# Ledger of designs, part 15: designed miniproteins, single chains, continued (4)

Each design is a single chain, and the fold is of that chain. pLDDT is the mean over its residues in the fold that is shown.

## One batch from the design tools (miniprotein)

Design m12495
Fold by ESMFold2-Fast:
Structure m12495 (fold): chain A 87 residues (1-87)
Amino acid sequence: MEAEYEELLRLDEEVMAAGRALLDAKSQAELDALVARLDAAAARFFEHLRALSEKDPDRLPREDVEAAERRWEALKAQLVAAAKSRL
């Protein structure tokens, strides 16, 4: 179980790095490619998060996972809008 939580932190770091990269985009094509990378990283993170919630619901309740997914959707929209405004 602990190794699975360490992997969750690693995946979170990948999402954060991919998100920050959006702000460095210099063209719409580059932004689109970076958004695709961010989506792939986020998909891996939430797949792992959901799997952990099923195995360890006392430490990671389903409600917390669902709340995190909703917060991420809002944050992603803000990140994409911010990156687009810099083009």
Scores: mean pLDDT 87

Design m12496
Fold by ESMFold2-Fast:
Structure m12496 (fold): chain A 62 residues (1-62)
Amino acid sequence: MKEERIQRLLEEIRQAAEEYRKALASGDPAAVDRAGQRIGDAVVELRKIDPTLEVDLEALLA
């Protein structure tokens, strides 16, 4: 269902944002790039499903 895919993408964004924060703290540029790419890809897919959804990336990456 569409809702299941949205929830899956939101969870992937959260997990990737957590990895992004950890990579920044550890000074691992390859891990930062990888996590950032995952966040970007998931956000693009989410917006294709529902363009009205807001994702607060600043709050997720804080």
Scores: mean pLDDT 76

Design m12497
Fold by ESMFold2-Fast:
Structure m12497 (fold): chain A 60 residues (1-60)
Amino acid sequence: MEEEQEAARIIESQSPEIRSALNDALKNLDKEAIKKTVSTLPKEEAEIVEKVVLEHIDKV
C-alpha cells in the first residue's frame, strides 16, 4: 500500500512519454520493457517503481 502510493506519485511526476511507456508495458505484462523504462528514472525512484510494478505483474 505505502510503496504502491509512492510508486504512483513517482510515475505521475514523470514525463508523458515515460508514463505512456510504463502503461503500455503494464498492459502487455512486459517485464523487460518495464525494467528498460524504469532504468531512465533516478536510482531510488527506479527501485521503488520496478519493485511495485513487477510484483503487480507477478500477481496477475
Scores: mean pLDDT 77

Design m12498
Fold by ESMFold2-Fast:
Structure m12498 (fold): chain A 70 residues (1-70)
Amino acid sequence: MRVTLKIVSVSGGNYGGVDEAGNRYIVGPADGSPLKVGARVNVANLTTGEVREGVVVELDGDKSITVELL
């Protein structure tokens, strides 16, 4: 399942984003490496409290990020 987030904040290597439904997320590197396409990430849904692993499939600078959830 893919989630596309509009980036609203970038802090300490983590991206804060909002999906189309208004759910808030934090996407951070799983291994502490820089966030880029192909990176393993933890995706925390701040609206539900769910945390899932994912892979970055698209990153448009500081505008949007798309993650494939595992």
Scores: mean pLDDT 80

Design m12499
Fold by ESMFold2-Fast:
Structure m12499 (fold): chain A 70 residues (1-70)
Amino acid sequence: MQQSLQYAQQLGDALERGDVQQARQYGQQLSQTMPELTSTVTTVLNAAIAGRVSPQGAKDALITQIEIES
């Protein structure tokens, strides 16, 4: 749980910086730590990269899903 929350925060921070490569890397690490989040991580990350979701919105969505799955 704690590690997954940290990856979600780091993914959001990378998106805020515009560092898509680092955001994808943290998304992969989050999916490896919690495989049940893989679909959500992919959807949220793609939406944020496309500008449909803010970096904060992406972070909040991932944290919420981690709490539900934990």
Scores: mean pLDDT 82

Design m12500
Fold by ESMFold2-Fast:
Structure m12500 (fold): chain A 110 residues (1-110)
Amino acid sequence: MKPFPSLDEVEKRLEEALKNKDAKELLKIIEEVIEHLKENKEVPDEERLAYASLIIKSVEKALKLGLISLEEALKVLEKVKELFKELFDEKTAENVIESIDSTEEDLKAS
């Protein structure tokens, strides 16, 4: 298996995709991160939260730039919610889910 890129490398890749207006590459990077977190249960909770935060921020930026649809943005956020519900204790998952739900409501109201 190829080693998965560090958090800093993932952030750089996401920022480059946003700069290049490459929605396909952005969504591909997000999917790769989600798959990595599903495959590697040993990744620390703090690192998982950092990746989730990075995905949420990137989705918000892409939507504001018109690179992805609201439907695509909500689909990604739902996948992140599902991931946290499966991989975290109930209290930690609830806090992240509430944060994502607030973001989804803000996006739908826009």
Scores: mean pLDDT 74

Design m12501
Fold by ESMFold2-Fast:
Structure m12501 (fold): chain A 103 residues (1-103)
Amino acid sequence: MAREYLEKAKEYAVNGDFLKAAEYASQAVRLGLDELSEEEIRTIAGILVYAIFLGVPLTAEADLALWKAVERLAEMRGLDLSDPAQAFALLQELLKTGATIGL
């Protein structure tokens, strides 16, 4: 179920519709963050971060989904997000992920 929403989020992102991509990405987090792989969670966080970069207004649900996805990635990778260098490197990776979906 969560993967089906992630696939729809990717389809909307490839078509440049980051408002709908963010909506479907946030639903994937709500339905089953724990069933998703690191790469799938990275893709979700990338879509949400890139939507913000493009000036897309996120709902409170999408904001919460982004923070949950980022916290889960940090946990999976053993990252300290209070370290500015680690936080910046993750942000750069997520921006690139969102910008290059479908390439």
Scores: mean pLDDT 86

Design m12502
Fold by ESMFold2-Fast:
Structure m12502 (fold): chain A 55 residues (1-55)
Amino acid sequence: MAETLVVRTADPEAAVAALRAAGAEVLGVSGNYIVARGDPEAIRAAAASVGGEVL
């Protein structure tokens, strides 16, 4: 089931790449914040892999 989550990161470019590799859709990027849609577990794992956090 797809969910929309916000990821906070110091490296938005790396986080976008990790989220897309995990199968998430990136809906928007604003500074250190990324709005992504996809599987919540996959999004959390991808965010953690680049030192980001899910809000």
Scores: mean pLDDT 84

Design m12503
Fold by ESMFold2-Fast:
Structure m12503 (fold): chain A 88 residues (1-88)
Amino acid sequence: MGTVKVTVTVTASSGTATSDSAEDTDDNMEGELEVNVTVTTTGSATATTTASIKPNQTPVLRFTLTLAAGAKITSVEYSFKGKIKVKP
């Protein structure tokens, strides 16, 4: 059986850095996908991630950002890295 792991890292400029990961296990897929989301805010922020990765289906990643009262997002940048293998 293979396992695909997705890790999302969020960096908040004036708050706590948040890292979250989701994992899905499948017989035909194995690998690791890292999604780095750099979110700059004026206040504290936390992030949660969910992933659904299955053979012959479109991968679904959901990213939810919760901001403290009065906080604002000033920039968002994305970076993708990783390899996923699919068995024939």
Scores: mean pLDDT 61

Design m12504
Fold by ESMFold2-Fast:
Structure m12504 (fold): chain A 61 residues (1-61)
Amino acid sequence: MEDERYELYKTLLEKAAEEKDEAMLRAIARAAVAESRDIAERLIAELKSEEAQRALREALA
């Protein structure tokens, strides 16, 4: 996707998932949802990290 916001959140979530930092994943996921539910839904579909996807789903609930 060409959205700069999407790329930013994607990079941050991937990094947090690699570091296994659940608090950081949760904080970034909440920030993404607050910015745009569309971005959060795209991240859930496109990200390979199950931990990042879970954090995003929890933030959307």
Scores: mean pLDDT 80

Design m12505
Fold by ESMFold2-Fast:
Structure m12505 (fold): chain A 93 residues (1-93)
Amino acid sequence: AREFLEELKERLEELLRRRAETTDPAERDRLIAEEEELVKELEEHNLPKELLLELAEFLLDRQTELISAKQGADPALLEEARARILAEFAASL
């Protein structure tokens, strides 16, 4: 489980970074399709609650960084949204 999570985090981070950097719609669509394939792999692995929460936190952190860097979003607003989403997700576990 842990080895799969670390591999998945590395692959998702690379895909999110490439999607944020690309200006080609066709390449962006391809990257989105690859992300969807990774989500299917996640569903097949049936990860423990603790690892699912860790993955959610990782993805929110990476998405927040990419939005801040590219779109100039308010960091305080993004941090508040991140904390709220993680708290709600943790409560659902």
Scores: mean pLDDT 70

Design m12506
Fold by ESMFold2-Fast:
Structure m12506 (fold): chain A 62 residues (1-62)
Amino acid sequence: SEELLKAGKELAEKLKEQGRMSGLTNVSYEVEVEGDTVVITLTADGVTETKRLTLEELKGRL
């Protein structure tokens, strides 16, 4: 749970920065753990996108 939340927040921060570098404004995120998956909700300029990732998927992207 703690490892999932930490990895999810790290990925969300990277995605937020990538979004800003690509010209997106007002980028924010929320990270939640549900069972064995992390749920990352990213919001940029009124558009919301939700990703569900396992620990293996998170480690592959970090």
Scores: mean pLDDT 77

Design m12507
Fold by ESMFold2-Fast:
Structure m12507 (fold): chain A 90 residues (1-90)
Amino acid sequence: SMIDKLIELIQNYIDNGEVEFFTTFGADVSNPSDYIDPKNQKVRLGKSKGWVDLSTIEQAIRKKDASILKNADEETRKRFQRFLEGALTE
């Protein structure tokens, strides 16, 4: 499904330390290790400085609800919600 493909894509970005995808949500390409942790399966979404587990991102995608991302700030959650709405309605 489109949901499963999106989850696999995000997992691959985290596993490979590919921070570029997360720049849309405020990650900084000059400091990839400050925004992606492949070992612990975590990413920092936006300016909140809070780490979000891949499992939480997966739940947000499956429910199409970015409010689940408690460690992201409100602006980052709104950006992620817009992304989900675009990606999952194609």
Scores: mean pLDDT 78

Design m12508
Fold by ESMFold2-Fast:
Structure m12508 (fold): chain A 61 residues (1-61)
Amino acid sequence: SKEERVEELKKKMRELYEKMQSASPEEQDEIEREILGLYAEIADLVGSEEATKILKEIVAE
């Protein structure tokens, strides 16, 4: 379902954000690009407003 897909994308985004905190500068750039790709997929599924809320909640540790 759409809800299951969003939860899968949120999980991947959270894992990437955590990995980014201990990554090298080159890896951080690659991870950031992948996070932006996941954000775009979430925005396509639920809209940019909700996608932005999800991203902000993930980065607010």
Scores: mean pLDDT 84

Design m12509
Fold by ESMFold2-Fast:
Structure m12509 (fold): chain A 91 residues (1-91)
Amino acid sequence: PLPEEERKRLAEELRKLYEEKREAYEELKKTGDELERLVKEGAPEEEIAEKIKKAKEYADKVFGGEVAKEITKALIEYAGLSKELQEEILE
């Protein structure tokens, strides 16, 4: 097991990495909230797709490409987008 001081140092390094990505994370959260509202309001698929594309960009900056793809797929499933729009978003 790691000493308590080493565990604290690792936690601080993780927080520092989070701080560097905090702006992108805040934008991701805002985009997610807006996406949820659009879906509940029955907004056009094109508007929903644009928000998912923005969420993908922010998620990529925060978590990297692989996790961003997983988040993007989950958002596409949640929004119920057509397969054609899914391909356009994921490319």
Scores: mean pLDDT 78

Design m12510
Fold by ESMFold2-Fast:
Structure m12510 (fold): chain A 55 residues (1-55)
Amino acid sequence: SLEELVEEMRRLAEETRKKIAEYKKKNDIQGIEKVRKEASERFLELDRKAKELAA
């Protein structure tokens, strides 16, 4: 359902923030960039599914 996708996106955002914070503590710029890229791709996938369900 759309509600399940919204919850999945919310969880992904929270997990991404935590991972970025961990890499930031380590000054791991490459780790931060990798996490951002992977999260961005997953958000785009979930956004497409949400739009399909909302249409």
Scores: mean pLDDT 82

Design m12511
Fold by ESMFold2-Fast:
Structure m12511 (fold): chain A 72 residues (1-72)
Amino acid sequence: KPVLNQSVTVNVPPDATEEDLRKKAEEIAKKLGGEGEVTLDPVQKGKDTVASVVVKHPDYEKAYISVTFKST
């Protein structure tokens, strides 16, 4: 089975909450077609936040997605 390592950047308002970012990360995991476990770095106003998503997928040995939420 192959290993998936994917990085995506999502633009968000500088006042986006942890809940907003978590929902976006979960949406990305669902689009991949697997079950995603989302880990968020602490949310700080005006700074980028990184979410690590580990996806359990039958077609991949390991599936990791790094989502960078960029304050714009």
Scores: mean pLDDT 71

Design m12512
Fold by ESMFold2-Fast:
Structure m12512 (fold): chain A 72 residues (1-72)
Amino acid sequence: STTLVVHVLEVDPEKQEITGEVESWTAVINNWEDIEAYLARLLALKEAHPEWVIRVSNLDPSNSLDAPPEYA
């Protein structure tokens, strides 16, 4: 299992400065369904707000699910 912390950051495009954190959440990845849900949420955010910066940190030192390269 892998625990990911996602930070969604608002950036001023003229100054290229981080102006604030819009949202953060924790994703616990135990199976392919968790990966699909996580990626769907990231995709939705990028489609709605391509100007936002998304940072992801892995907090869990245990092994994550291995995805084939074509699906990763």
Scores: mean pLDDT 71

Design m12513
Fold by ESMFold2-Fast:
Structure m12513 (fold): chain A 65 residues (1-65)
Amino acid sequence: KEKKVEITALKDYTATKPYELTLKKGQKIKGTLLAELEDGYFVVLLDETGEIYAIPKSYVKITEL
């Protein structure tokens, strides 16, 4: 079942692939957590854009809303 979340960037992250999201430290993003992958990525549907991105787990804090 879909989880509404707030994603807080803990560090700057530059996207290396088109399906990744570039993050700035302290940035907050609202979305829906779709999956947590074994290779250390969250898959999130962003509320603002309606698009799906992979975000590196070690660079963010997820807060369930």
Scores: mean pLDDT 81

Design m12514
Fold by ESMFold2-Fast:
Structure m12514 (fold): chain A 100 residues (1-100)
Amino acid sequence: SRARALIERLRAGDRSVLPGLEELMRKGELSAEDVLAILDLMETADAETAEEVDRIVRELTEPPFRERREEFLELSKKTRTHSEEEARRALAEFLARLLS
């Protein structure tokens, strides 16, 4: 996807792609796999890049979060019964829905 190409460039240290990635997030063009790659990036990237990505995700998910609180509560129940990988995937799917 277009998002994956930008995520890989960001992972390589190219922070100039951040505005393009934010635009794709605002347009709701991210799949759950793209969001999973962003979550992985936040754990593997340098602190400055991780903080910038976190800010963008927070700004874009905060407004729809209130309307989708029920889905978040259901996800929280899943994380108690699933492996860490399954929990991360469920979180990525939820965040992708908030961004669509």
Scores: mean pLDDT 69

Design m12515
Fold by ESMFold2-Fast:
Structure m12515 (fold): chain A 76 residues (1-76)
Amino acid sequence: SPEMRNMLENLTRMVEGNPDISHEEFIAMLEQVRRHLEARGAPEEHIEIVREMIELVRAGVDPLEALERARARLEA
């Protein structure tokens, strides 16, 4: 999905430009993205990818690693 790829790319650039971003701040951004996707009627698979990123970051996974795993899921 081009829309999901663009979203993940934008999030990646934001994290790379703000390496001091906390896990809580990043999770808050992902929650906002999830709500936005739900409001727009995005496919459930896209919402699931964002939920999985939230769970990974809550478990202590690095934001950039969570984003890379999300990209891999979109390209599978």
Scores: mean pLDDT 84

Design m12516
Fold by ESMFold2-Fast:
Structure m12516 (fold): chain A 74 residues (1-74)
Amino acid sequence: MSYQRQQVQQMVAQIRDALRAQTEQGLQRAEQLVDQLEQLAKTMPPSLQLEVDIQVGVLRIAISVMRQVLEKQR
């Protein structure tokens, strides 16, 4: 459980770094990593899966907001 939590935290950090770049490429990278994290969550115990599902939800909202910001720069 502790090891899986560290793995999730590392993936979340990578997604946040991709979003912090505030670029179209960063946004695409973040979307791919969130999809990978969501698939990884399905292999985890139910309690950890719930925590990851919440994190995925938050990250998907952040991605949506960033997409809107980049759209306005067009």
Scores: mean pLDDT 81

Design m12517
Fold by ESMFold2-Fast:
Structure m12517 (fold): chain A 88 residues (1-88)
Amino acid sequence: SDKEKEKVIKDVKEFLKKVIKRLEERGLYDKAEKIKELVKKADESDIDKSIKILIEALKIARDEFKPIDPELARKTDDKIKKLEELLK
């Protein structure tokens, strides 16, 4: 349902705020800025396009966290899977 999509999008956006802070704490400013730009594009997009953009942002975060924080990378991958299911 659209309400379910909106709820998951909101959860992912809150998660990405934490991701951005974590990347900045690690000195990964370019990656943090790219994710911020993707979140802005998602806010300006239709719901399904927003989901696709947020998946792109989460994939960047997942790949950056794999060598640094494998647990956070797994949690990020779980968010990707939830968003991908909403597009089916």
Scores: mean pLDDT 87

Design m12518
Fold by ESMFold2-Fast:
Structure m12518 (fold): chain A 80 residues (1-80)
Amino acid sequence: TTLQQHVDDLIDFAKRLIKALNEAIEKGDTERVEELLKQLKAVSEVLRDLIAQTTDPAMRARLEEVLKEIEEAIKKAEEF
């Protein structure tokens, strides 16, 4: 697979985790929220590393947008 495909897969995975986290919060599933938070924090670290290594402005913008969505989801879950 190409680097672009790996990035797309990572972004899709992050968005699925955010959706699952929001659903867990709505259901009051504290254990599931904690598990999904750990996964999102790990994904955010990978995204930060990719942003630091990216020389393509368009790719950097996409990664930064997804990182912002993850950071907002983490803040919401930590307030839960």
Scores: mean pLDDT 85

Design m12519
Fold by ESMFold2-Fast:
Structure m12519 (fold): chain A 57 residues (1-57)
Amino acid sequence: SAADEAKAKTILEGSLKIAEQLGPEVALQYAKRELASLPEELRERVLAELKERIAKM
């Protein structure tokens, strides 16, 4: 849904800020917790994007 897509984007942006400030492990734990209520497809997509962007940091 559009609401789930918007929530996924917000979680990704927040997780990236956490990665910059507190490191990748804290960011991944935050993302997993926040994404738990979203559909599997969105969870996998956001986690993959987050991991890719963290790897480039």
Scores: mean pLDDT 85

Design m12520
Fold by ESMFold2-Fast:
Structure m12520 (fold): chain A 69 residues (1-69)
Amino acid sequence: MEEQIEKDIADALALIFIAIGNLDMERGDYESAIESYEKALKFARENGVSPEVIEYAEKKLKEAREKLA
């Protein structure tokens, strides 16, 4: 049960970083959005976050980078 709780917390924390990045995207703060999505991906990869959350963060990071291109 502790392992399951840790995984649920890890997914939640990754989603919080993604949510911060999404807020930055809505504000037009694309550099801040990139930073938030990069933090989400780093945390997700280090903490065994669900693949679906990782894929979503990667998609959002790409979108934010394209806005600065």
Scores: mean pLDDT 81

Design m12521
Fold by ESMFold2-Fast:
Order: C-alpha cells, then sequence, then structure tokens
Structure m12521 (fold): chain A 96 residues (1-96)
C-alpha cells in the first residue's frame, strides 16, 4: 500500500472532476485504488459506483477516501468560488 501515491491520485481525480474531465478523473481514481491495494475486481466495482453518481457526489466520495470531511470539501469549493468572484470584481474596478 502506498498512501502518498493514492492521495496524489485522489487529489488529481477531484481536480479533473471540478474541471469537467470525467474520464481523467476515473483514470486517477483507478490508480488511487490500486495504490490502496484493492483487487482489479473491487476497483471496477468502485468505478461503476462512481460512474453512477453525479459529479458533486463523486467529489464527496473521493474526498472521504482521501480522509477529507464533507465540510472541508464544501469550504474548499466555497473558497475557490469566492476567490474567482474577488478576482473578477477587482478586474472590473481596474478596467473603469
Amino acid sequence: MDAAEALEHLRRAIEALRAGDRDTALAHAREALRHLGMSDADIEQVLALLRALAPEQQISLLGLMAGLSPEQLLEDEEARRRAVREMEERRRLREE
């Protein structure tokens, strides 16, 4: 089991889901599960579950596997949305 490699792949899967790249996200999820020592059969079952979930639910499940709480995942997304809004607001003020 390589927890550091698994966590890196889970993080990349979450980033890919946020970017709308579902295929890249599933590829990184597969590698994460391999590094956690899961069998190919178990990996395919987890991936089938992930494919059946909405993107927000996929992010939540991958975050839980990475040891992140649902509250931390929501705070990270809210912080990102806030940062984008603040950047757009500053850009508008500077272009006046």
Scores: mean pLDDT 70

Design m12522
Fold by ESMFold2-Fast:
Structure m12522 (fold): chain A 109 residues (1-109)
Amino acid sequence: SSEDKLQEVEEQVKQINDLIVQLSRAIDEKDFKTAEDILSKLNSKLNELISKVKDPAIRDNLNSLRNSFMDLANEAIRTGDPKILTKMMFVGTAMAVEAYIAIKKELKS
C-alpha cells in the first residue's frame, strides 16, 4: 500500500539523519576512518532515497544537493572546520526532508 511505502521511506530518512549525526560526531572526534565508512554508507542510502523520487526536476535538484553534501563532508574530514561541518549537516538534513516531501506527495497522487 501507499502507507506501507511511506513508512519505509520514513525509516530510510531516519536512518540517513542518524548517519549524518554519527558522521558529524566522528569528524568532531577526529575518527576519520569511521567518518569515511559512515560517509560511504550515507552516499549509498542517499542514492537509494533519491532514486525513489519520480519528479525529474526534484530528483535533479536532490542529486545536486547530494554532490554539495559529499563535497562539504570531504572538506569537513580534511579540515576539521566546524563551519563546514555545520553546513554539511544542514545540507544533508534539508536534502532528506525534500526527498521525503516529494515521495509523500507522489504517493498521495
Scores: mean pLDDT 88

Design m12523
Fold by ESMFold2-Fast:
Structure m12523 (fold): chain A 64 residues (1-64)
Amino acid sequence: ASLAALRLLQRAAELVSQGATPAEIRAELGDRAGPILAAFDKDGDGTISGAEIVAVLSANAATL
């Protein structure tokens, strides 16, 4: 559901803004972290930037 996805994206964005690593995000979000991290990781290097998170959140807000 889009609301559940937005909540997970917001939580992931909050964790990244606090300096959390992808491994810590996976630990907190469990199985749901994989698809969310894949959506943020546009370059496929396993690193997530704040700009990528903002872009994904903005795209999801536009479809709400």
Scores: mean pLDDT 64

Design m12524
Fold by ESMFold2-Fast:
Structure m12524 (fold): chain A 84 residues (1-84)
Amino acid sequence: NLLLPKKGENEAIDIALEELGKGWEKAKSMKLSIDGKNLGRYFSKDQGVMFSEEHAKIHLEKHPDEDLVDVVSLTFERIKETLG
């Protein structure tokens, strides 16, 4: 749902965003290409971990009532809001 997460969930999302940023910086220094499929794109509030796109699909098939946070889409929406 579009509701803001609880404070504990928000802290976990912030950690996930920081880890995604660290992965990007490391891959740049190694001259590697980064895509959201390999490095994790979806954050699971229940498990406190990042899933790749394939793993996220498998997880949601088993746990359809759980929400995953699309960290990449959330970041793009924030960028769009600042460019508006």
Scores: mean pLDDT 56

Design m12525
Fold by ESMFold2-Fast:
Structure m12525 (fold): chain A 71 residues (1-71)
Amino acid sequence: SLYEKYVKARAKFEKTLVEQENSDVADPEAVRKALEEYKKAAIDLFGPSAEKLIVKPLEELVDEVLARKTP
């Protein structure tokens, strides 16, 4: 199910982002991989408009979180 794939990818991304927020060591690769899975699942479920409405805000959020971990 596209919906189940979306829900799982979203949960994994949110968990990865929270773990990164609580870690003193940046793991940009883990966050970016989780984001990529979430992007694919969102686009598969909602269509191309998901890129602007869901994906772009999430990419901006990830960049902000990772910037806080960069010296």
Scores: mean pLDDT 76

Design m12526
Fold by ESMFold2-Fast:
Structure m12526 (fold): chain A 104 residues (1-104)
Amino acid sequence: GTFVEVSKVSSVTGRELKLRVNVETGEVFFSSTTAAELEAATGLPVSELNGKPIDEVIEILRERKEEIEKSDDKSKQIQLARLDELIALLEEARREVERARREA
């Protein structure tokens, strides 16, 4: 299958964030480092996100961000920054999938 791959270096953690999306199915797959950052940012196991449609994953992260924004956690600003970077990377991947589908 054809995959789109996007990556960036996190401004929060300094780690490389990388994911790939199957252009035909829309399913997203995360590198080990990105999976660890997702689990740290969301509290969700990566198995609940890996292999799901990218639009569903973006929605899950947005819902989790809203929950964290309502919390009294002193570390929430760092968690929100991590989630914003992950959501932005997923949105970039979604745009690249749309481009690949149009050029197929």
Scores: mean pLDDT 84

Design m12527
Fold by ESMFold2-Fast:
Structure m12527 (fold): chain A 72 residues (1-72)
Amino acid sequence: MAEELAEGAVRGAEAAEELLKQGDYAGALSVAGRGVDYGRQALELDPENERAKEGLERAERVRREAAEKLGL
């Protein structure tokens, strides 16, 4: 359960990073937001899950950068 959510966070972050590189800031923001949600849920179930922490941190970084690009 927590491991599946942690993988969702990492995969979401990776997909959002690719969208950001392509200039799809709205898409990157949306996908990164889902990655953040998965990462938070994983850490709620397993607070020490390093993969969830990695995915959450990466997704939050992309979400912030995409939001800045959109003037939010």
Scores: mean pLDDT 86

Design m12528
Fold by ESMFold2-Fast:
Structure m12528 (fold): chain A 85 residues (1-85)
Amino acid sequence: EEREKERRAAILDTAAALNMVAALVSPDEKERRQALEDAIDIVREAKKEGLEIGPAVLNALRQAAEASTDPEVRKRLEELIKELE
């Protein structure tokens, strides 16, 4: 079971990273704002459970912050990244 949990965690980290970048840089403002809320919730839940945020998700957040044209999304992502470091 522990090995299955590790494998699932790695898969979720990669899947979350791919979905997160696409949604956070979406041309749809509603989609970007929703993705930001989802990213914040994921990070907060991981911190509550004592889970380490995987490098794929952390790199995805950095890429989204760099590519973001929405100043609110960019600011919130930069704050979130600092909490994870």
Scores: mean pLDDT 70

Design m12529
Fold by ESMFold2-Fast:
Structure m12529 (fold): chain A 96 residues (1-96)
Amino acid sequence: KLSEEQLAEIEEKLERELAEVEELVRSMPKKTYTDEQIAEGKEHLKKAEQAFKEGKYQQAMEHLQKMAEYLRGEGELEAARLVAEALRKQAEEASK
């Protein structure tokens, strides 16, 4: 189980990464992806959501990272927020 300090560090790191993605999205030009690449990116996002619901936060983060390779700027912030929320809930359950 994670200490309160470790949980705060993880949440702070995710918030910083989310802020960096927001900064990047604001400045990046819109990219054109193939239908196949978009489909693969969305499939990984879907798996991340399933892993989150199952309490498999490490797998959710791995799927989120994989999705970022295919579908930058689309749903990336929503997926990152979902993972951050999952980690927070896990922390609250662990502390009881």
Scores: mean pLDDT 60

Design m12530
Fold by ESMFold2-Fast:
Structure m12530 (fold): chain A 117 residues (1-117)
Amino acid sequence: SVEEEIRELGEFFEIPEELIEEILNDETLVRLFYASSLFFESLPLTEEQRKFYLAVILAFELLRLGHHDTAAEVLIKAAELSKITPAEMDDILSTAERLGLPQDQLDKIRAALAKTV
């Protein structure tokens, strides 16, 4: 189920349970996650790539709720686990900036990506 997938990703990325419950109580965010999950399932992605992109969506939902620090931590952990290109991360960070992620958190994520490459 969508709820189980959100909870499992939350546990894997060490997101506090109270923030996961905030997401699960927002019908719009749950529907957005579900739509994203179906979209990524339609693409020829590995399971690792799918988890990465779902983690990005979860981070964006945290940003919409105002949880900037936790969203940045999720993006850093996802970037460290993935073999994504700098260009793919720049597209993600551009969206995160539009959703209100502060410059210091953007810089932190870029620094983490630089260490992984």
Scores: mean pLDDT 80

